# Designs tried in a protein design run: designed miniproteins, single chains, continued (5). Part 29

Each design is a single chain, and the fold is of that chain. pLDDT is the mean over its residues in the fold that is shown.

## One batch from the design tools (miniprotein)

Design m16983
Fold by ESMFold2-Fast:
Structure m16983 (fold): chain A 93 residues (1-93)
Amino acid sequence: SSARKKADEYAELARKYYEQGKYSKGVAYALLGFLLDPNSAEVYLVMGKAYFDHGDYEKAIRMYELAARYGDEKTRKEAEELIEEARRKLEEL
């Protein structure tokens, strides 16, 4: 759908701004993507990475689980790897 395509475009913009250290702009685009299509796995991946970088590993895991639920096989594998990384961080606390 056009909404899903726009959600994925916003997720890509969120990722790009997040990588540039523009966190507020990255989060804003991730939220726009979520509002357009809450079943977009890419939006959940970006939100999970944002929580992870903020140190909120429990919320990151929840977002990655949603990404795995709504994503294809490739996205599910990426999300599972990110869940393992977030769990390792929780064990370090």
Scores: mean pLDDT 82

Design m16984
Fold by ESMFold2-Fast:
Structure m16984 (fold): chain A 89 residues (1-89)
Amino acid sequence: MEEEELRELVERLLENEKNPRPEEKEELERFYRVLDEAAEEARAEKAANPELSPEEVVELAIERAEERDPEVGRLARLLAEAGRRVLAE
């Protein structure tokens, strides 16, 4: 997927809570699978290093996702950026 399509998908997911088109569903299933695996690895790292902040754990999960699937890592980074904007407002 192009970066613009990924950003638009993220915005739709955050604002509308609607299912994407069927063509996009396979991409989302891949995204969740890779994120689940990356989150599990980040959780293990946090258990080994309890000094890690929540933001550092999120960054680690994104890095692990990028190592598994660069497209999923890119989408995860966009989601983290969007989440930071919501919290900053």
Scores: mean pLDDT 68

Design m16985
Fold by ESMFold2-Fast:
Structure m16985 (fold): chain A 77 residues (1-77)
Amino acid sequence: MEEVGQKLLDYLKPEADAAYEKKDAALQERVKQKTAIASLAVAEGKSFEEIQELIEKADEAERAEAVAAYRARARAG
């Protein structure tokens, strides 16, 4: 559990460092969401590989949802 948590922090560290160095609030929020998903999955006893896959799928889903939301707002006015 703890070893998986450490590997996950190491995996997310480059994205976190880049987001905070750029002071980009949107990137910082994405890192927070990835960390939240990771923490829940670690608590459920998932492996590092399963957590990586969940984070990647969440990134893809958020990208698709952001595009859909933008298009919906454009249609609404």
Scores: mean pLDDT 69

Design m16986
Fold by ESMFold2-Fast:
Structure m16986 (fold): chain A 86 residues (1-86)
Amino acid sequence: MSHEELAEAARRAAERARAMGEKAAAALEAQGKREEAEKVRELTERAVELLLEAARLAEEGAPEEEVMRLVEEADELAREAARVAA
């Protein structure tokens, strides 16, 4: 994968994470689960920050291992958000 392709993939992942997180948080708020909704938003925001940082590093030509480490951390946060939403 090229650095440009890796950066583009990370940005698309950030957009998807934000959209899914907001939908999950809105559904939790509709159920009266405000604390869980806030937790999902917090985890989603941190995941998006890591994915945008991964995209920036990829554009700067950072090693793929460093970029993928941030993607993996973002994936862990997204899985935690999904567990809170379940």
Scores: mean pLDDT 85

Design m16987
Fold by ESMFold2-Fast:
Structure m16987 (fold): chain A 76 residues (1-76)
Amino acid sequence: EVEELREKLREAARKLRELGADETAEEVERAAEEIEDPRMLQAVYYRAQAEIAKLQGKMEEARELFEKARELAEAA
């Protein structure tokens, strides 16, 4: 549900801050508060996870997650 997705976005934002990506974390936090469409929330979640993976050097995982985020955003 929407609230579960918002909580996941806030957790992802916390992880982004731990990795030094403060600006991206702020964008994810804002999306968690402002976006009402569950599909768009899921797209932001995949994008946040992709940025986390990229910051951790997991390039293949990051690419897959960016691809999933794009597909969801384009379908909206």
Scores: mean pLDDT 82

Design m16988
Fold by ESMFold2-Fast:
Structure m16988 (fold): chain A 80 residues (1-80)
Amino acid sequence: SELEKGIKVLEEVIAKTDPTSKEYVLALAGLGVQYFQLGKYEEAIKAFEEALELSKRYGLLSEEEQEALKYLIEQAKELL
Protein backbone atom coordinates (compact mmCIF):
# COMPACT_ATOMS: atom_id res chain seq x y z
CA SER A 1 0.00 0.00 0.00
CA GLU A 2 1.02 3.66 -0.31
CA LEU A 3 1.12 3.98 3.49
CA GLU A 4 3.50 1.00 3.84
CA LYS A 5 5.74 2.45 1.10
CA GLY A 6 5.69 5.80 2.92
CA ILE A 7 6.78 4.09 6.15
CA LYS A 8 9.76 2.48 4.37
CA VAL A 9 10.85 5.83 2.87
CA LEU A 10 10.54 7.60 6.25
CA GLU A 11 12.49 4.82 8.02
CA GLU A 12 15.32 5.31 5.46
CA VAL A 13 15.29 9.10 6.07
CA ILE A 14 15.39 8.52 9.85
CA ALA A 15 18.28 6.01 9.53
CA LYS A 16 20.51 8.47 7.57
CA THR A 17 19.49 11.82 9.12
CA ASP A 18 20.98 13.61 12.14
CA PRO A 19 18.62 13.06 15.13
CA THR A 20 19.22 16.69 16.25
CA SER A 21 17.85 18.04 12.92
CA LYS A 22 14.38 19.32 11.98
CA GLU A 23 14.39 16.83 9.07
CA TYR A 24 14.67 13.91 11.52
CA VAL A 25 11.81 15.21 13.71
CA LEU A 26 9.57 15.80 10.67
CA ALA A 27 10.34 12.27 9.42
CA LEU A 28 9.33 10.85 12.84
CA ALA A 29 6.11 12.90 12.76
CA GLY A 30 5.42 11.63 9.23
CA LEU A 31 6.07 8.04 10.36
CA GLY A 32 3.56 8.59 13.19
CA VAL A 33 0.93 9.82 10.68
CA GLN A 34 1.46 6.72 8.49
CA TYR A 35 1.11 4.41 11.52
CA PHE A 36 -2.03 6.32 12.62
CA GLN A 37 -3.61 5.83 9.17
CA LEU A 38 -2.81 2.08 9.35
CA GLY A 39 -4.53 1.84 12.77
CA LYS A 40 -1.19 1.22 14.51
CA TYR A 41 -1.94 3.69 17.28
CA GLU A 42 0.71 2.48 19.77
CA GLU A 43 3.46 2.91 17.14
CA ALA A 44 1.98 6.29 16.10
CA ILE A 45 2.03 7.57 19.71
CA LYS A 46 5.64 6.43 20.15
CA ALA A 47 6.76 8.21 16.96
CA PHE A 48 4.88 11.44 17.83
CA GLU A 49 6.21 11.44 21.43
CA GLU A 50 9.81 10.93 20.20
CA ALA A 51 9.35 13.79 17.68
CA LEU A 52 7.92 16.07 20.39
CA GLU A 53 10.70 15.22 22.89
CA LEU A 54 13.48 15.89 20.34
CA SER A 55 11.78 19.11 19.16
CA LYS A 56 11.65 20.41 22.76
CA ARG A 57 15.21 19.28 23.52
CA TYR A 58 16.79 20.89 20.42
CA GLY A 59 14.30 23.71 19.66
CA LEU A 60 13.41 22.20 16.27
CA LEU A 61 9.68 22.94 15.93
CA SER A 62 7.49 26.00 16.41
CA GLU A 63 4.96 26.19 19.25
CA GLU A 64 2.17 25.59 16.68
CA GLU A 65 3.95 22.49 15.28
CA GLN A 66 4.40 21.13 18.84
CA GLU A 67 0.67 21.67 19.58
CA ALA A 68 -0.18 19.73 16.39
CA LEU A 69 1.93 16.77 17.62
CA LYS A 70 0.23 16.92 21.06
CA TYR A 71 -3.17 16.87 19.35
CA LEU A 72 -2.20 13.81 17.26
CA ILE A 73 -0.93 11.98 20.38
CA GLU A 74 -4.27 12.62 22.16
CA GLN A 75 -6.25 11.48 19.08
CA ALA A 76 -4.25 8.22 18.91
CA LYS A 77 -4.64 7.61 22.68
CA GLU A 78 -8.44 7.97 22.37
CA LEU A 79 -8.45 5.23 19.69
CA LEU A 80 -6.47 2.67 21.78
Scores: mean pLDDT 87

Design m16989
Fold by ESMFold2-Fast:
Structure m16989 (fold): chain A 77 residues (1-77)
Amino acid sequence: MEKVVGVAITADGRAIHGEGEYDKEKKTAVLKGVDQVTGEEVTVELKVLRENSDGTYEAEGVDLTTGQRVVGLLSPA
């Protein structure tokens, strides 16, 4: 598994900054992060959709606390 850092944006426009692990074989990542509005710890589950030429990963998934859809951008840690 690869260590990653990233930002996820919820459907209601909240930003979550976190770090976690990316499974390249499954193309899944789990971020543990902080909601930048509330300061609450949140976990987001992500599916990586694309690896960009700059080494970032585009992802989408779910905030496990609220059930809201998120879009994410991950970087190797």
Scores: mean pLDDT 81

Design m16990
Fold by ESMFold2-Fast:
Structure m16990 (fold): chain A 97 residues (1-97)
Amino acid sequence: DEERRRAEERRRATARTIIGLARSGLYNAELSLKHPSFREAAKGAFEIAADLAREAGFEEVARLLEEALRAVDTENGPELVRRYVDEAIRRAREVIG
């Protein structure tokens, strides 16, 4: 029971970290519309968030964040990034409860 409780606490902590990184990535992606230098910061945040999601077994969250990462450099990037990030955050919140 103690091991299960610690595993669940760690799982929720990881989900919160992923949400924070996903939000940071979205913020930098939106800033990159006026200041292109923020684009690399957005990509870095999504890459780290996707890696953490895969390590934690949140496969769908990882997939959505990888799609957000790819969308940053596309013509429809801002709308696609927001859509993928919003969905990733919703799914990560389901892990938290």
Scores: mean pLDDT 87

Design m16991
Fold by ESMFold2-Fast:
Structure m16991 (fold): chain A 94 residues (1-94)
Amino acid sequence: SSATTGAALSLQLIGYELELELLANDPSTSEEKLEQAFQEYVDFLNSIAADPALLDALPPSTRARVEELTASEEAQQALLEEYKNRLAQAKAAS
């Protein structure tokens, strides 16, 4: 069902976002590793945005987030900068 597909995709998105949070809060994380994880996240969002059936299966709030991030390079850069700033703060506090 579309509800089951949307739930599965939402959990996978949460998984990517959780990985980014864990990496950004770990002072041992390299900037390269954080950038790689972020690119994998963006690639996953683009794969959903490329398939209207997958996009339509998402909860409305999750769909809006995917559409915003895949339509805006500025939004992607701003989000990556936030994660990099968190990592820099974690390194300074260690």
Scores: mean pLDDT 86

Design m16992
Fold by ESMFold2-Fast:
Structure m16992 (fold): chain A 70 residues (1-70)
Amino acid sequence: GEAEAEKLLEEFKAKLEELKDEPVSKFIERATELVKEVEEKLKKLPEEVRNKALDQLDRIATEKVLEHME
């Protein structure tokens, strides 16, 4: 449910933080792979939770990629 989605998003953030010292190209490649992994896990959740979590995933990914490019 909601708690599972929140956990997946927190784990996603933590994995991106581990990549902070990687070159931009490597960071983007790894971040893209992580987004796909989280999307696959979110697809197993109820529709009501899934759409909100996917929106949050997109926002987090966009913000973290932009922060790394600076």
Scores: mean pLDDT 80

Design m16993
Fold by ESMFold2-Fast:
Structure m16993 (fold): chain A 74 residues (1-74)
Amino acid sequence: SRVDIVLEVLEEFLPTLSPEEQARFRELMELLRKSETDPAAYARALALVNELLADPELEAVLREMNQRILEKLK
């Protein structure tokens, strides 16, 4: 599934992040797993993604993650 691909990419990048960022990404991963059956979890996942995208320190890593996700979806 698309969620499985996103989770795989997030897990791949976890070791490159700070402990605080790892915690936020793990929360996102749990919300994404729940999002397939829970619309509230999906909404929370989107809100967290927007928070991560607003962090300039994460811009480069988020761009790399997005490119990897898009490559795996093709």
Scores: mean pLDDT 81

Design m16994
Fold by ESMFold2-Fast:
Order: C-alpha cells, then sequence, then structure tokens
Structure m16994 (fold): chain A 78 residues (1-78)
C-alpha cells in the first residue's frame, strides 16, 4: 500500500542517515557523501509522493533509500 511504502521509505532514510553519521564519526564523511546525497534525493521524492498520493514515486523513494543504505553499509564493512 502507499502508506506502507511511505513508512518503509522513512525508515530507510533514517537508517541511511544513521549509517552516514557513523562514517562521519570514523573520519570518512567525504566517502559517505554519495550515500547522503542519494538519501536526500529519496527524501525529496518521498515528499512529492506524500503530497500527490503517488504510489510509484513512493516506490522510487524506497528504491533510492535502499541504495543509500546499501552503499553506506558497504563502506562500513570495509
Amino acid sequence: SLEELIKRAEELIREATRLADELVKQGRGREALPAGVTAGIAGIVLGVAKRFKDEELARRAVELAEEAVREARRLLAE
């Protein structure tokens, strides 16, 4: 559902932000920048999805947020 996609995107954006903060604490803030930017774009897309009740945009926000989480986790695993 749209509501479930919105909730999932919000949770993933928060997770990506938390992981990026961990990279910053390790002195790796510049490496975290692409994941941070992708999470920011996910937030913008999610805002549009909420305003227009657009399920396809909400799904895209989830995909972008998942990409941001994946990239940040990859860096933390190195």
Scores: mean pLDDT 89

Design m16995
Fold by ESMFold2-Fast:
Structure m16995 (fold): chain A 72 residues (1-72)
Amino acid sequence: SSDDLLDRIVREHGITDPRAIAILRRIVDSIENGQPLPQEVLDEYEALPPEVQARFGQALLDFGRALAERRS
């Protein structure tokens, strides 16, 4: 499932903060459902330390690649 995949990617990128994980899940849900990302989620993401934001970028790229592989 996408939840299992997200949990794996979160662990692989060393994202351990529960708040950061919750923000990432909301971003992923918006992407998967083609919904616009709420401003509150963007504000929360931008408040994270730069190193955590960088890990988010890598995690989202890996997640997107895995989703593309499932659809092909």
Scores: mean pLDDT 75

Design m16996
Fold by ESMFold2-Fast:
Structure m16996 (fold): chain A 81 residues (1-81)
Amino acid sequence: MAKVEELRAERRRLAEEMAKELEATKDPEERVEIVKEVGEKLIELEVEILRLEGASEEEVEEYRKKGKETLKEDIEIARKM
């Protein structure tokens, strides 16, 4: 449990930092790079949490696949803004 709590806290911290950085960033291409880099880190942290909570490798791969598809959509939205 302690490890999951630490990873949840790190994921929350990264998400908050990303939100602040995006609010301060004016350039669309810089926003795309922020979303891409932090989004990938958030996906991997959630994957680690899922494994620690007893998820199967099939469930982990399905999450990773869906997470990366959502990230592609988020990147496209950031690019258009």
Scores: mean pLDDT 81

Design m16997
Fold by ESMFold2-Fast:
Order: structure tokens, then C-alpha cells, then sequence
Structure m16997 (fold): chain A 104 residues (1-104)
């Protein structure tokens, strides 16, 4: 990549988008299932906490965009969080489908 600082800004933007998408997904599920089972509520709470961590990581990347080693460590942390969010999304989808079947 020809401009490391520009690439860091792009990476931070991608992480911010991942955080925003997660928060929007949680908002939609909370709106549709206000009386959600405790298991689903715990998943949604973890997703919010992880989304906030992604936002903080994106901020730290921008604050340290001139430090490639620190940016790489922060990117690795974000990748691990995004992987965890993908697993939580799958569990939330499975629980939502179960709720739908019980309400039909």
C-alpha cells in the first residue's frame, strides 16, 4: 500500500462501518422482540459491547495512523472481534427463528 496513513484511515472506516451495522442489527431486533428471551438479550448485549470496542479500536487506529506496528495490532484485535460478532449473529438468527416458530 503506497500511503500507510491513508490505508489506516480506510481500515478505521471499515471497522466503524462494522460497528454501525452491528448496532443497527441489534436496534432492529430489540424493536421487533421487546420481550426477547434472556438468552437473546445476552447475545444482543454482547454485540453492543463488541461494537463499542470496534468503535474505540477505529479511534485508536486514527490516533496512531503514523505507527504501523500499533495499527497492525489494533487491526488484529478488530478482526478477532468481527469473527466473534459473526458467531453471535448466527446464534441470534437461530434464536429468532425459534421464537417465530413458537409464535406461529
Amino acid sequence: MEDPELQAEIEAGVIEIASAVTLKSVEILERKYPDAPEELKKILEEQKELAEKLREIAKQILENKDDPEKVEKLKKEAEEIIKRLSKLDKKADELVEKIKKEQE
Scores: mean pLDDT 85

Design m16998
Fold by ESMFold2-Fast:
Structure m16998 (fold): chain A 96 residues (1-96)
Amino acid sequence: MEELRKKIREELEKIRKELGENNDEIMEKIFEIVEEKMKKLGKYSELSEEEREKLFFEAIDELTKEGKISEEIALLIKFLAEGVSEEEQIEELLKR
């Protein structure tokens, strides 16, 4: 288990570096999709935190499906959005 945790931590560091290099471009694309979805709903100021999070995750899933971001980057962005700690991120990846 310790060797596997170390490997996952190293993989997370690589993914974080990749996200860091492309963060502005990836986040811009996500927010563009979220804004389009919010416009269709017509209720921007009345959206709950859960509804906003759902739109954000839907935007990430769309970019992943289109091949514009990797599944690993998508998962990391979701973890960061949920406020998941590094140790919790490692435990979640160990389960998959």
Scores: mean pLDDT 73

Design m16999
Fold by ESMFold2-Fast:
Structure m16999 (fold): chain A 85 residues (1-85)
Amino acid sequence: MKFEEAKKLIEEMKNASKEEFDRLLQRVLDLMASLKDIEEAEEVFNLVKEALKERYKKGLISKQEYDAALKVLETTLEEIKKRQE
């Protein structure tokens, strides 16, 4: 259920305003951090990465914003992996 919720939020992120995007991203990161299945967490990571790439190609975010968001995503995934050690 959390995985499906994350997928729906990620689709909304593609066309969201900047303020809505920031809120949706935080919600997706919170959901991702609560996932115990690393494969689901990695799939969410890849889906958010693609949504960020689409927003960057559309000129909705800067390269700096794109890189910053990717770093947050990588940090979240590393924390999930650490919990499984």
Scores: mean pLDDT 79

Design m17000
Fold by ESMFold2-Fast:
Structure m17000 (fold): chain A 81 residues (1-81)
Amino acid sequence: MKTLEAVLVSPTEVRLTFNEPFKDPEALKEALLKVPGVKSVEILSDTEVRVTLEKPQNLGAVALAAARHEGVDRLVVSSEL
């Protein structure tokens, strides 16, 4: 089962953690940059991405875009705020 955890770690920062390596980090980065309200995307590892948002309300759109792009079976969205 492929899972993605999307955590709002600050009002403008989301951490995306996959339990399996993503195959094409540049394609994932380009897909996330097309999401409205995304300012930047940084690939931290083969399973972890940092996304900078314009506002925390954009969390859901980013999480869904990442889950759809990678074909995840389970998406967990949470906030540390």
Scores: mean pLDDT 85

Design m17001
Fold by ESMFold2-Fast:
Structure m17001 (fold): chain A 58 residues (1-58)
Amino acid sequence: SRRNKILAVVGVVVDSILAGREDEARANAEKKGKEYGLSQDEVDEAIALARASLAAQS
């Protein structure tokens, strides 16, 4: 489903940030989003969800 594809991109962003590669997070998300056929809006939503999830854990 589209929701599961968005959540997969969320995981890519989270992994990038936790690995200390926050500067690469957007590029990694956009690459994975294109592989899944997601729109730019869906990729931006995934990045926002990832950042919100990390902020909630701190």
Scores: mean pLDDT 83

Design m17002
Fold by ESMFold2-Fast:
Structure m17002 (fold): chain A 67 residues (1-67)
Amino acid sequence: MEVSADEVGKAGAGVGILSGNPEGAGAAARELIAQGDRHPAEEAARALSKGSGAPLEVARAAVERAA
């Protein structure tokens, strides 16, 4: 798996937009976990991707960083 500098930058930006409130990002992920109760990381990544407009792969990296 290869990650470009731009992809890392977008993951950092997605976390950065939510990292103005990193607690909020964690809370959103936990709420999705409670609702999804399956692949919480994938559910959180999907919601983050839809909310931030970032690609799903980048959102998954951001979710991993928030955890």
Scores: mean pLDDT 54

Design m17003
Fold by ESMFold2-Fast:
Structure m17003 (fold): chain A 67 residues (1-67)
Amino acid sequence: SPSDEVADAVIKGLDDFGKKYPEMKKDADKAKKKIDEMRKNGASSDDIIDTGVKYMTKLKEEYEKKK
């Protein structure tokens, strides 16, 4: 389904971020779980995309503050 494809793409992006920045892995894994829960609860593709963008932005900001 479109929501499954979008959720998988967002989760992959978050996973790749946690692999690139191991210090962010726990926060990235938490974000991945929230996206997967949204998919399971029937969230729209647009909501998954918007939430994924917000999580990625927050992860990047938190990474900047930890360095």
Scores: mean pLDDT 85

Design m17004
Fold by ESMFold2-Fast:
Structure m17004 (fold): chain A 84 residues (1-84)
Amino acid sequence: YADKAIEYAREAVRAGQEGNLDEAVELLKKATEYAIKAAEIFPLLGEMAGAQVARAAKQIGLPDFAEEMAKKVLEVVEKARERR
């Protein structure tokens, strides 16, 4: 899951740099979904994946999206820690 999140984040940066912002946003959404899945299973890996996805969003000019996404991943990490 973390590997998938990082891969989609890299593809999003490439799409954004090529001017395909709609495609970049869809790829960032995919990356976020995988980062959340990683966080539910392995909180540390989810945090790492979420940080990479947030960095990608910031690189393509979506800092608000990056912050909101980081908060979502952090919430999942905190929930996973509360259950254990």
Scores: mean pLDDT 74

Design m17005
Fold by ESMFold2-Fast:
Structure m17005 (fold): chain A 104 residues (1-104)
Amino acid sequence: SSEIAEIEAERDKLLAALSKDTQKTLGMTISFPSETAIALSGAMSPTLRAQLEREFAAMGYTVTVTVPEELPEISEAEADILAGTIASLIAMIRSIEKLELEKL
């Protein structure tokens, strides 16, 4: 086994744990089909869905949002704050991933 492969496996395990805790707190599932794609699934309002699609597209992601249950509408201001918070958390997780790659 290569030392690099073992470090990458441990990094991926830690990032998966952080993502799982974030998903549980937000009540949604977040996955990355590729480095430039994000898939989100969760109960949300149409306004929150639209704002999440905009925020992640602005970050350079190809965005897929799946809404299994539509929630009552929230204000555009509330959707903006929530989507911005989610985007910031994802950016932080991705920054940690990049730092681990730079350590290899």
Scores: mean pLDDT 70

Design m17006
Fold by ESMFold2-Fast:
Structure m17006 (fold): chain A 76 residues (1-76)
Amino acid sequence: LPPKVGTLGPIDVTIDESVSPAQLEQAVDQIIDQVRLSMEGRDVPSTTVTLPAELPPELTQRLSRVSEEYDRKLRS
């Protein structure tokens, strides 16, 4: 699924086309790590992460996977 403006787990996501590839990978890793910590019941500070409107398919799949894990945890 393409990235969207809003909240992914406990993380607020904004869109900006000026994000470099290196910053993009770090931002995705940060989102995944924070969402997983939140799912473990750890205290996670509110975080805002900036992503471009279009993500590489691999990164989109990683975000979709962690989003599905978070949704499953909430429904359990």
Scores: mean pLDDT 67

Design m17007
Fold by ESMFold2-Fast:
Order: structure tokens, then C-alpha cells, then sequence
Structure m17007 (fold): chain A 105 residues (1-105)
């Protein structure tokens, strides 16, 4: 396999994952979401951010890599806002830790 093919797969997979996470968070805002569901969503988004950081070095195009990082940061910000609105202190802490890890990268 060529490095170029591996880069395109990593980039595409990361964008699909971030888009799915964003859609899930936006759908949660339209429903009566309990604190436990919001906390679980925060953990899912934090896991997404960890997976992005683990694979970001495989994206050779710095503009594509930056796009994935920016989309991941946006999803984390939305998850934090949802956790704050729901009153999930645990969810807020999980997302803040993930944002700190992303910003330290």
C-alpha cells in the first residue's frame, strides 16, 4: 500500500467520525436528554479525540490534518456546551481533559 492511500483513508475516516459525533450532539439538543446520556456522549467524543490524535500523524497534508483537528475541537466544544446545559459536571470534566490533550498536541 502507498503512503498516499493510507493518508486518504485516515483523513476520510476522521472526517466521517467527527461529522457523526456532531450530528449526534445536535440531535441530543432537540430531545429531553438525561445527565447519564450526556455523560456517555461526552465520553464518546473524548474517545473520538484520542483516536484522532493517535492517527493524525498519518495525514501527510498539513491542511487536511489541521481541518481534522479543527473539526474535532468544534465537536468537543459542542459536547462541553451540552454537558454544561444538562448539568453533567462529569461530562464537562471529560471534555475539558480531551480539549487540553488536543490543545497540547
Amino acid sequence: LSPELEDEITYGTSLVATSSAKTSILNSEDTETDVAEVTASSQSVANLAKNVLANISQISDPEKAQQVLDETREVLKLAKALAEKAGSAEGVAIVDAALKDLDAF
Scores: mean pLDDT 74

Design m17008
Fold by ESMFold2-Fast:
Structure m17008 (fold): chain A 67 residues (1-67)
Amino acid sequence: MVEVDPEDADRFAAEARELAARHGATAEVRIEGDRVTVEVHLPADATPETVQALAAGLQALVAKYQK
């Protein structure tokens, strides 16, 4: 869960979904006011390197938007 400004929540959700899609994953994003929950579903054959790259991207995105 990440707290973001409500105006930024839709942008955060869109970027999170795009990031997941680039790695063959899907992202389920739930927005509740200023709280955003991202759940990433990885393909069964995801490599540790792909998981780490996706995690690093998500951490950077959180740092960009977190309140």
Scores: mean pLDDT 77

Design m17009
Fold by ESMFold2-Fast:
Structure m17009 (fold): chain A 59 residues (1-59)
Amino acid sequence: SKQKKINEELKKLREEFAKEAQRIYDDYVAGKITEEEFEARVKKLQEDYNKKVSELKKK
């Protein structure tokens, strides 16, 4: 069904978000990025995630 497909896509987006957030955190802890870069990347990731969720809800 349409709803089942939307739910599966939302689950995939949540998993991708968590994985990307973990990578950003790991880079920060390893000293590969600054605190400012960490904050900027997390903010961008959150905004991109919110946009994708909004687009799925329009279907």
Scores: mean pLDDT 83

Design m17010
Fold by ESMFold2-Fast:
Structure m17010 (fold): chain A 79 residues (1-79)
Amino acid sequence: STPRLPDASAARAAFSAAQQAVIRDAVAEYVRENGLTLSEEEQEFIVETSLVLAHRLGLTDDAGLRTVARYVAEEYVAG
């Protein structure tokens, strides 16, 4: 089972499907650009963490969502 983050459901409800796709696309792009091999479960965990962080920071624009997604992906890979 994929780990569930606190407030993940609330974060998902706060964002449109289009905004969620921006985060998912940014994560996939980071993985591709850096030649990484991550499972679908690992990528979904990064997406879910990014949604929670973006919600906490009040970010709603594409640029902000992409920045958060790439930051979370980099932190996940570095840790």
Scores: mean pLDDT 82

Design m17011
Fold by ESMFold2-Fast:
Structure m17011 (fold): chain A 75 residues (1-75)
Amino acid sequence: SRYEWLKEELKDVELAEDVTDEFIKELAEQMEGFTEEDIAALVKAAVLIAKAKGRDKVTKEDLEFALKSIKPSVR
């Protein structure tokens, strides 16, 4: 499940209060065709976006922007 892979990648990430379990499920549903590596890349991108904005925590907006920046590797 992409939801389970996404939860595992977020395990060591400081998340803002707006990153709810329901949002994580919704995000995973938008990730059709994503591999485990694509999900890891998305989480890494979100962390970098948060740091660039001077935040210690990844927000809902950071994850949504990362999703738009990562395309699935499926051929």
Scores: mean pLDDT 79

Design m17012
Fold by ESMFold2-Fast:
Structure m17012 (fold): chain A 83 residues (1-83)
Amino acid sequence: MSPREQAIRQAVLLTVSAAAYFLKKHFSGLSVEQFAHEVKTLKERAKELKAIKDTLSEKEQKVLEETEKLLKELEEKLKELQE
């Protein structure tokens, strides 16, 4: 892993984490369809990061795990809004 690759990966991870946190706080401003689209997009990005989990630092792995927890909460909230 080059320092450049590590920096780019860190930036992507932090962006996904921040987006998930923002969505949790501000989902009420979105339609159910928009909320579903955003959750799906963030889950796909998190899966890509999880596929390379073994290349992540322990700190980065913790951020990813916390982000996955947050995405699971968002999925449960989406199911409540769809039912």
Scores: mean pLDDT 77

Design m17013
Fold by ESMFold2-Fast:
Structure m17013 (fold): chain A 78 residues (1-78)
Amino acid sequence: SMKEEYIELLRRHTDRMVALAKELGLPQAAIDQIRSVADEGIERIRAAESEKEMVVIYSATSIRMSGILTEALLEQRR
């Protein structure tokens, strides 16, 4: 289904983001936060009524995960 395709895309993107966080030596708390945001995004896609809504949720979730990674990396520079 269309929902399953967007959920799979988000899962693959999350896996890449987590792999990058691990390679950068980021703390487990940052990885857990990325996973939490992804899980919330997946549940929102499941509840979505249109493809446009799914795209918006995917984009917003991706931006939030990127923000967590960037903030954790900046904190690591302290």
Scores: mean pLDDT 89

Design m17014
Fold by ESMFold2-Fast:
Structure m17014 (fold): chain A 64 residues (1-64)
Amino acid sequence: NEKALENAKKLAEELGKGLALYEGLPEEEVKITIEVKGDTLTVTIETPKAKLEISAPISNMGGG
């Protein structure tokens, strides 16, 4: 689902910027990686101080 992937990327960018502000870091130090493995979308957000990994099923995103 291409639309779900695009929405996930936008959300990841927003979350990454929020994490940078929370840690008192410039947003350019946030690294965002998005991977699709089978039916699972994994978003990895890394800063010099922390690493956050989020996984969600793709098969049920967007309701159809």
Scores: mean pLDDT 75

Design m17015
Fold by ESMFold2-Fast:
Order: structure tokens, then C-alpha cells, then sequence
Structure m17015 (fold): chain A 90 residues (1-90)
């Protein structure tokens, strides 16, 4: 419940253009040992999106690489990250 609330807060902050605050919420999810793999994947997707929206392409790439290494066999997650990078990088 608390982790899900952090993901919702992150998405709301992202929509409001508060990218640094959104990043903090997603990082809290990733640091929480009780977070499920699915919740961590959502946090990684949000974090990559936030950095791309800020124009921080190198940081977005580093976070995406971390996510791919954390979930090396999740093809669907890899495809979702690739789509986010394609949609949000200009």
C-alpha cells in the first residue's frame, strides 16, 4: 500500500512537471526492500521518463541500463523501456 502510494505520487508529480520530486518518489520505491519486482519495474519506467522529460539523456540511459541488468530476462519490460525511450527522447 505505501509503495503503491509512492508510485501514484511519482506519476502525479511527473504530470505536474515536478520532475525532481517525482524522481525522489521513484527512488524511494527502488530502495524499499518490500517493493515487488513489478513495483520496481514501474519505478524504473517512471524514473527513465522523468530524466528524459528533463533532457537528461545520459542519466536516463544509465537508469535504463541498471533496470535491464536488474531484470535481464524480462523481455516485455525491456520492450516497455525501449518504447519509453523512443517516445520521450528527441
Amino acid sequence: MEIEKKLEEGEKLLKEGKYEEAIEKYQEVLKNPEATDEQKKEAYKGLVKAYLLMGKYEEAGEIAREALLKFPYDKEFHEELAKIIDEYSK
Scores: mean pLDDT 85

Design m17016
Fold by ESMFold2-Fast:
Structure m17016 (fold): chain A 90 residues (1-90)
Amino acid sequence: SEARARAEAALAAFRAASEGLLAHVRRLLAEGRLTPEDREAIRRGLAVAEGMVAALEREYGADPSAQAVLAETRAALERLKAEVDRLLAE
């Protein structure tokens, strides 16, 4: 279905963006360059990502063919949030 295809594309894009964000955070930490402003910008980025996942769940949540992909997208967001919080605690 189109809903499943869009959800799968969104998950793939989310995974790529998540890897990029984590690499960026790790680089800032390694360079000693992570300011309070950087921390706040990263947290705001996570809030935007959470809003996008919630919107996707709202749009496709009633489609049975999208359920597994939506669940994996939510799980990927939760893993991203946990990893970023762990890194920012250093």
Scores: mean pLDDT 81

Design m17017
Fold by ESMFold2-Fast:
Structure m17017 (fold): chain A 79 residues (1-79)
Amino acid sequence: SARVAAAEAALARTEADFAGLEAAVARGEVSREDAIAGLERGIGELERLRAAVADIPEIVARIDAQIARLRARIAELRA
C-alpha cells in the first residue's frame, strides 16, 4: 500500500540520517550536545511515524528497534 511504502521510505531516511550523524561524530565534526539533539529529533520523528503506522506490526517493530538504538547511543554520549 502507499501508506506502507511511505512509512518504509520515512524509516529508511531516519536510518540514513542516523548513519550520517554517526559518521560526523566519528570525524569530530559535531559536538556531543548537537549529536544528542539530532538523535532526540530522530526519536521524535520515529515516535510520530510509529503512531501513524500502529496497525502495521512489522513496521512498528522496526521503528521500536531504531528508537532503542538511538536511545542507547544518547546514553553512550552522555556517559
Scores: mean pLDDT 86

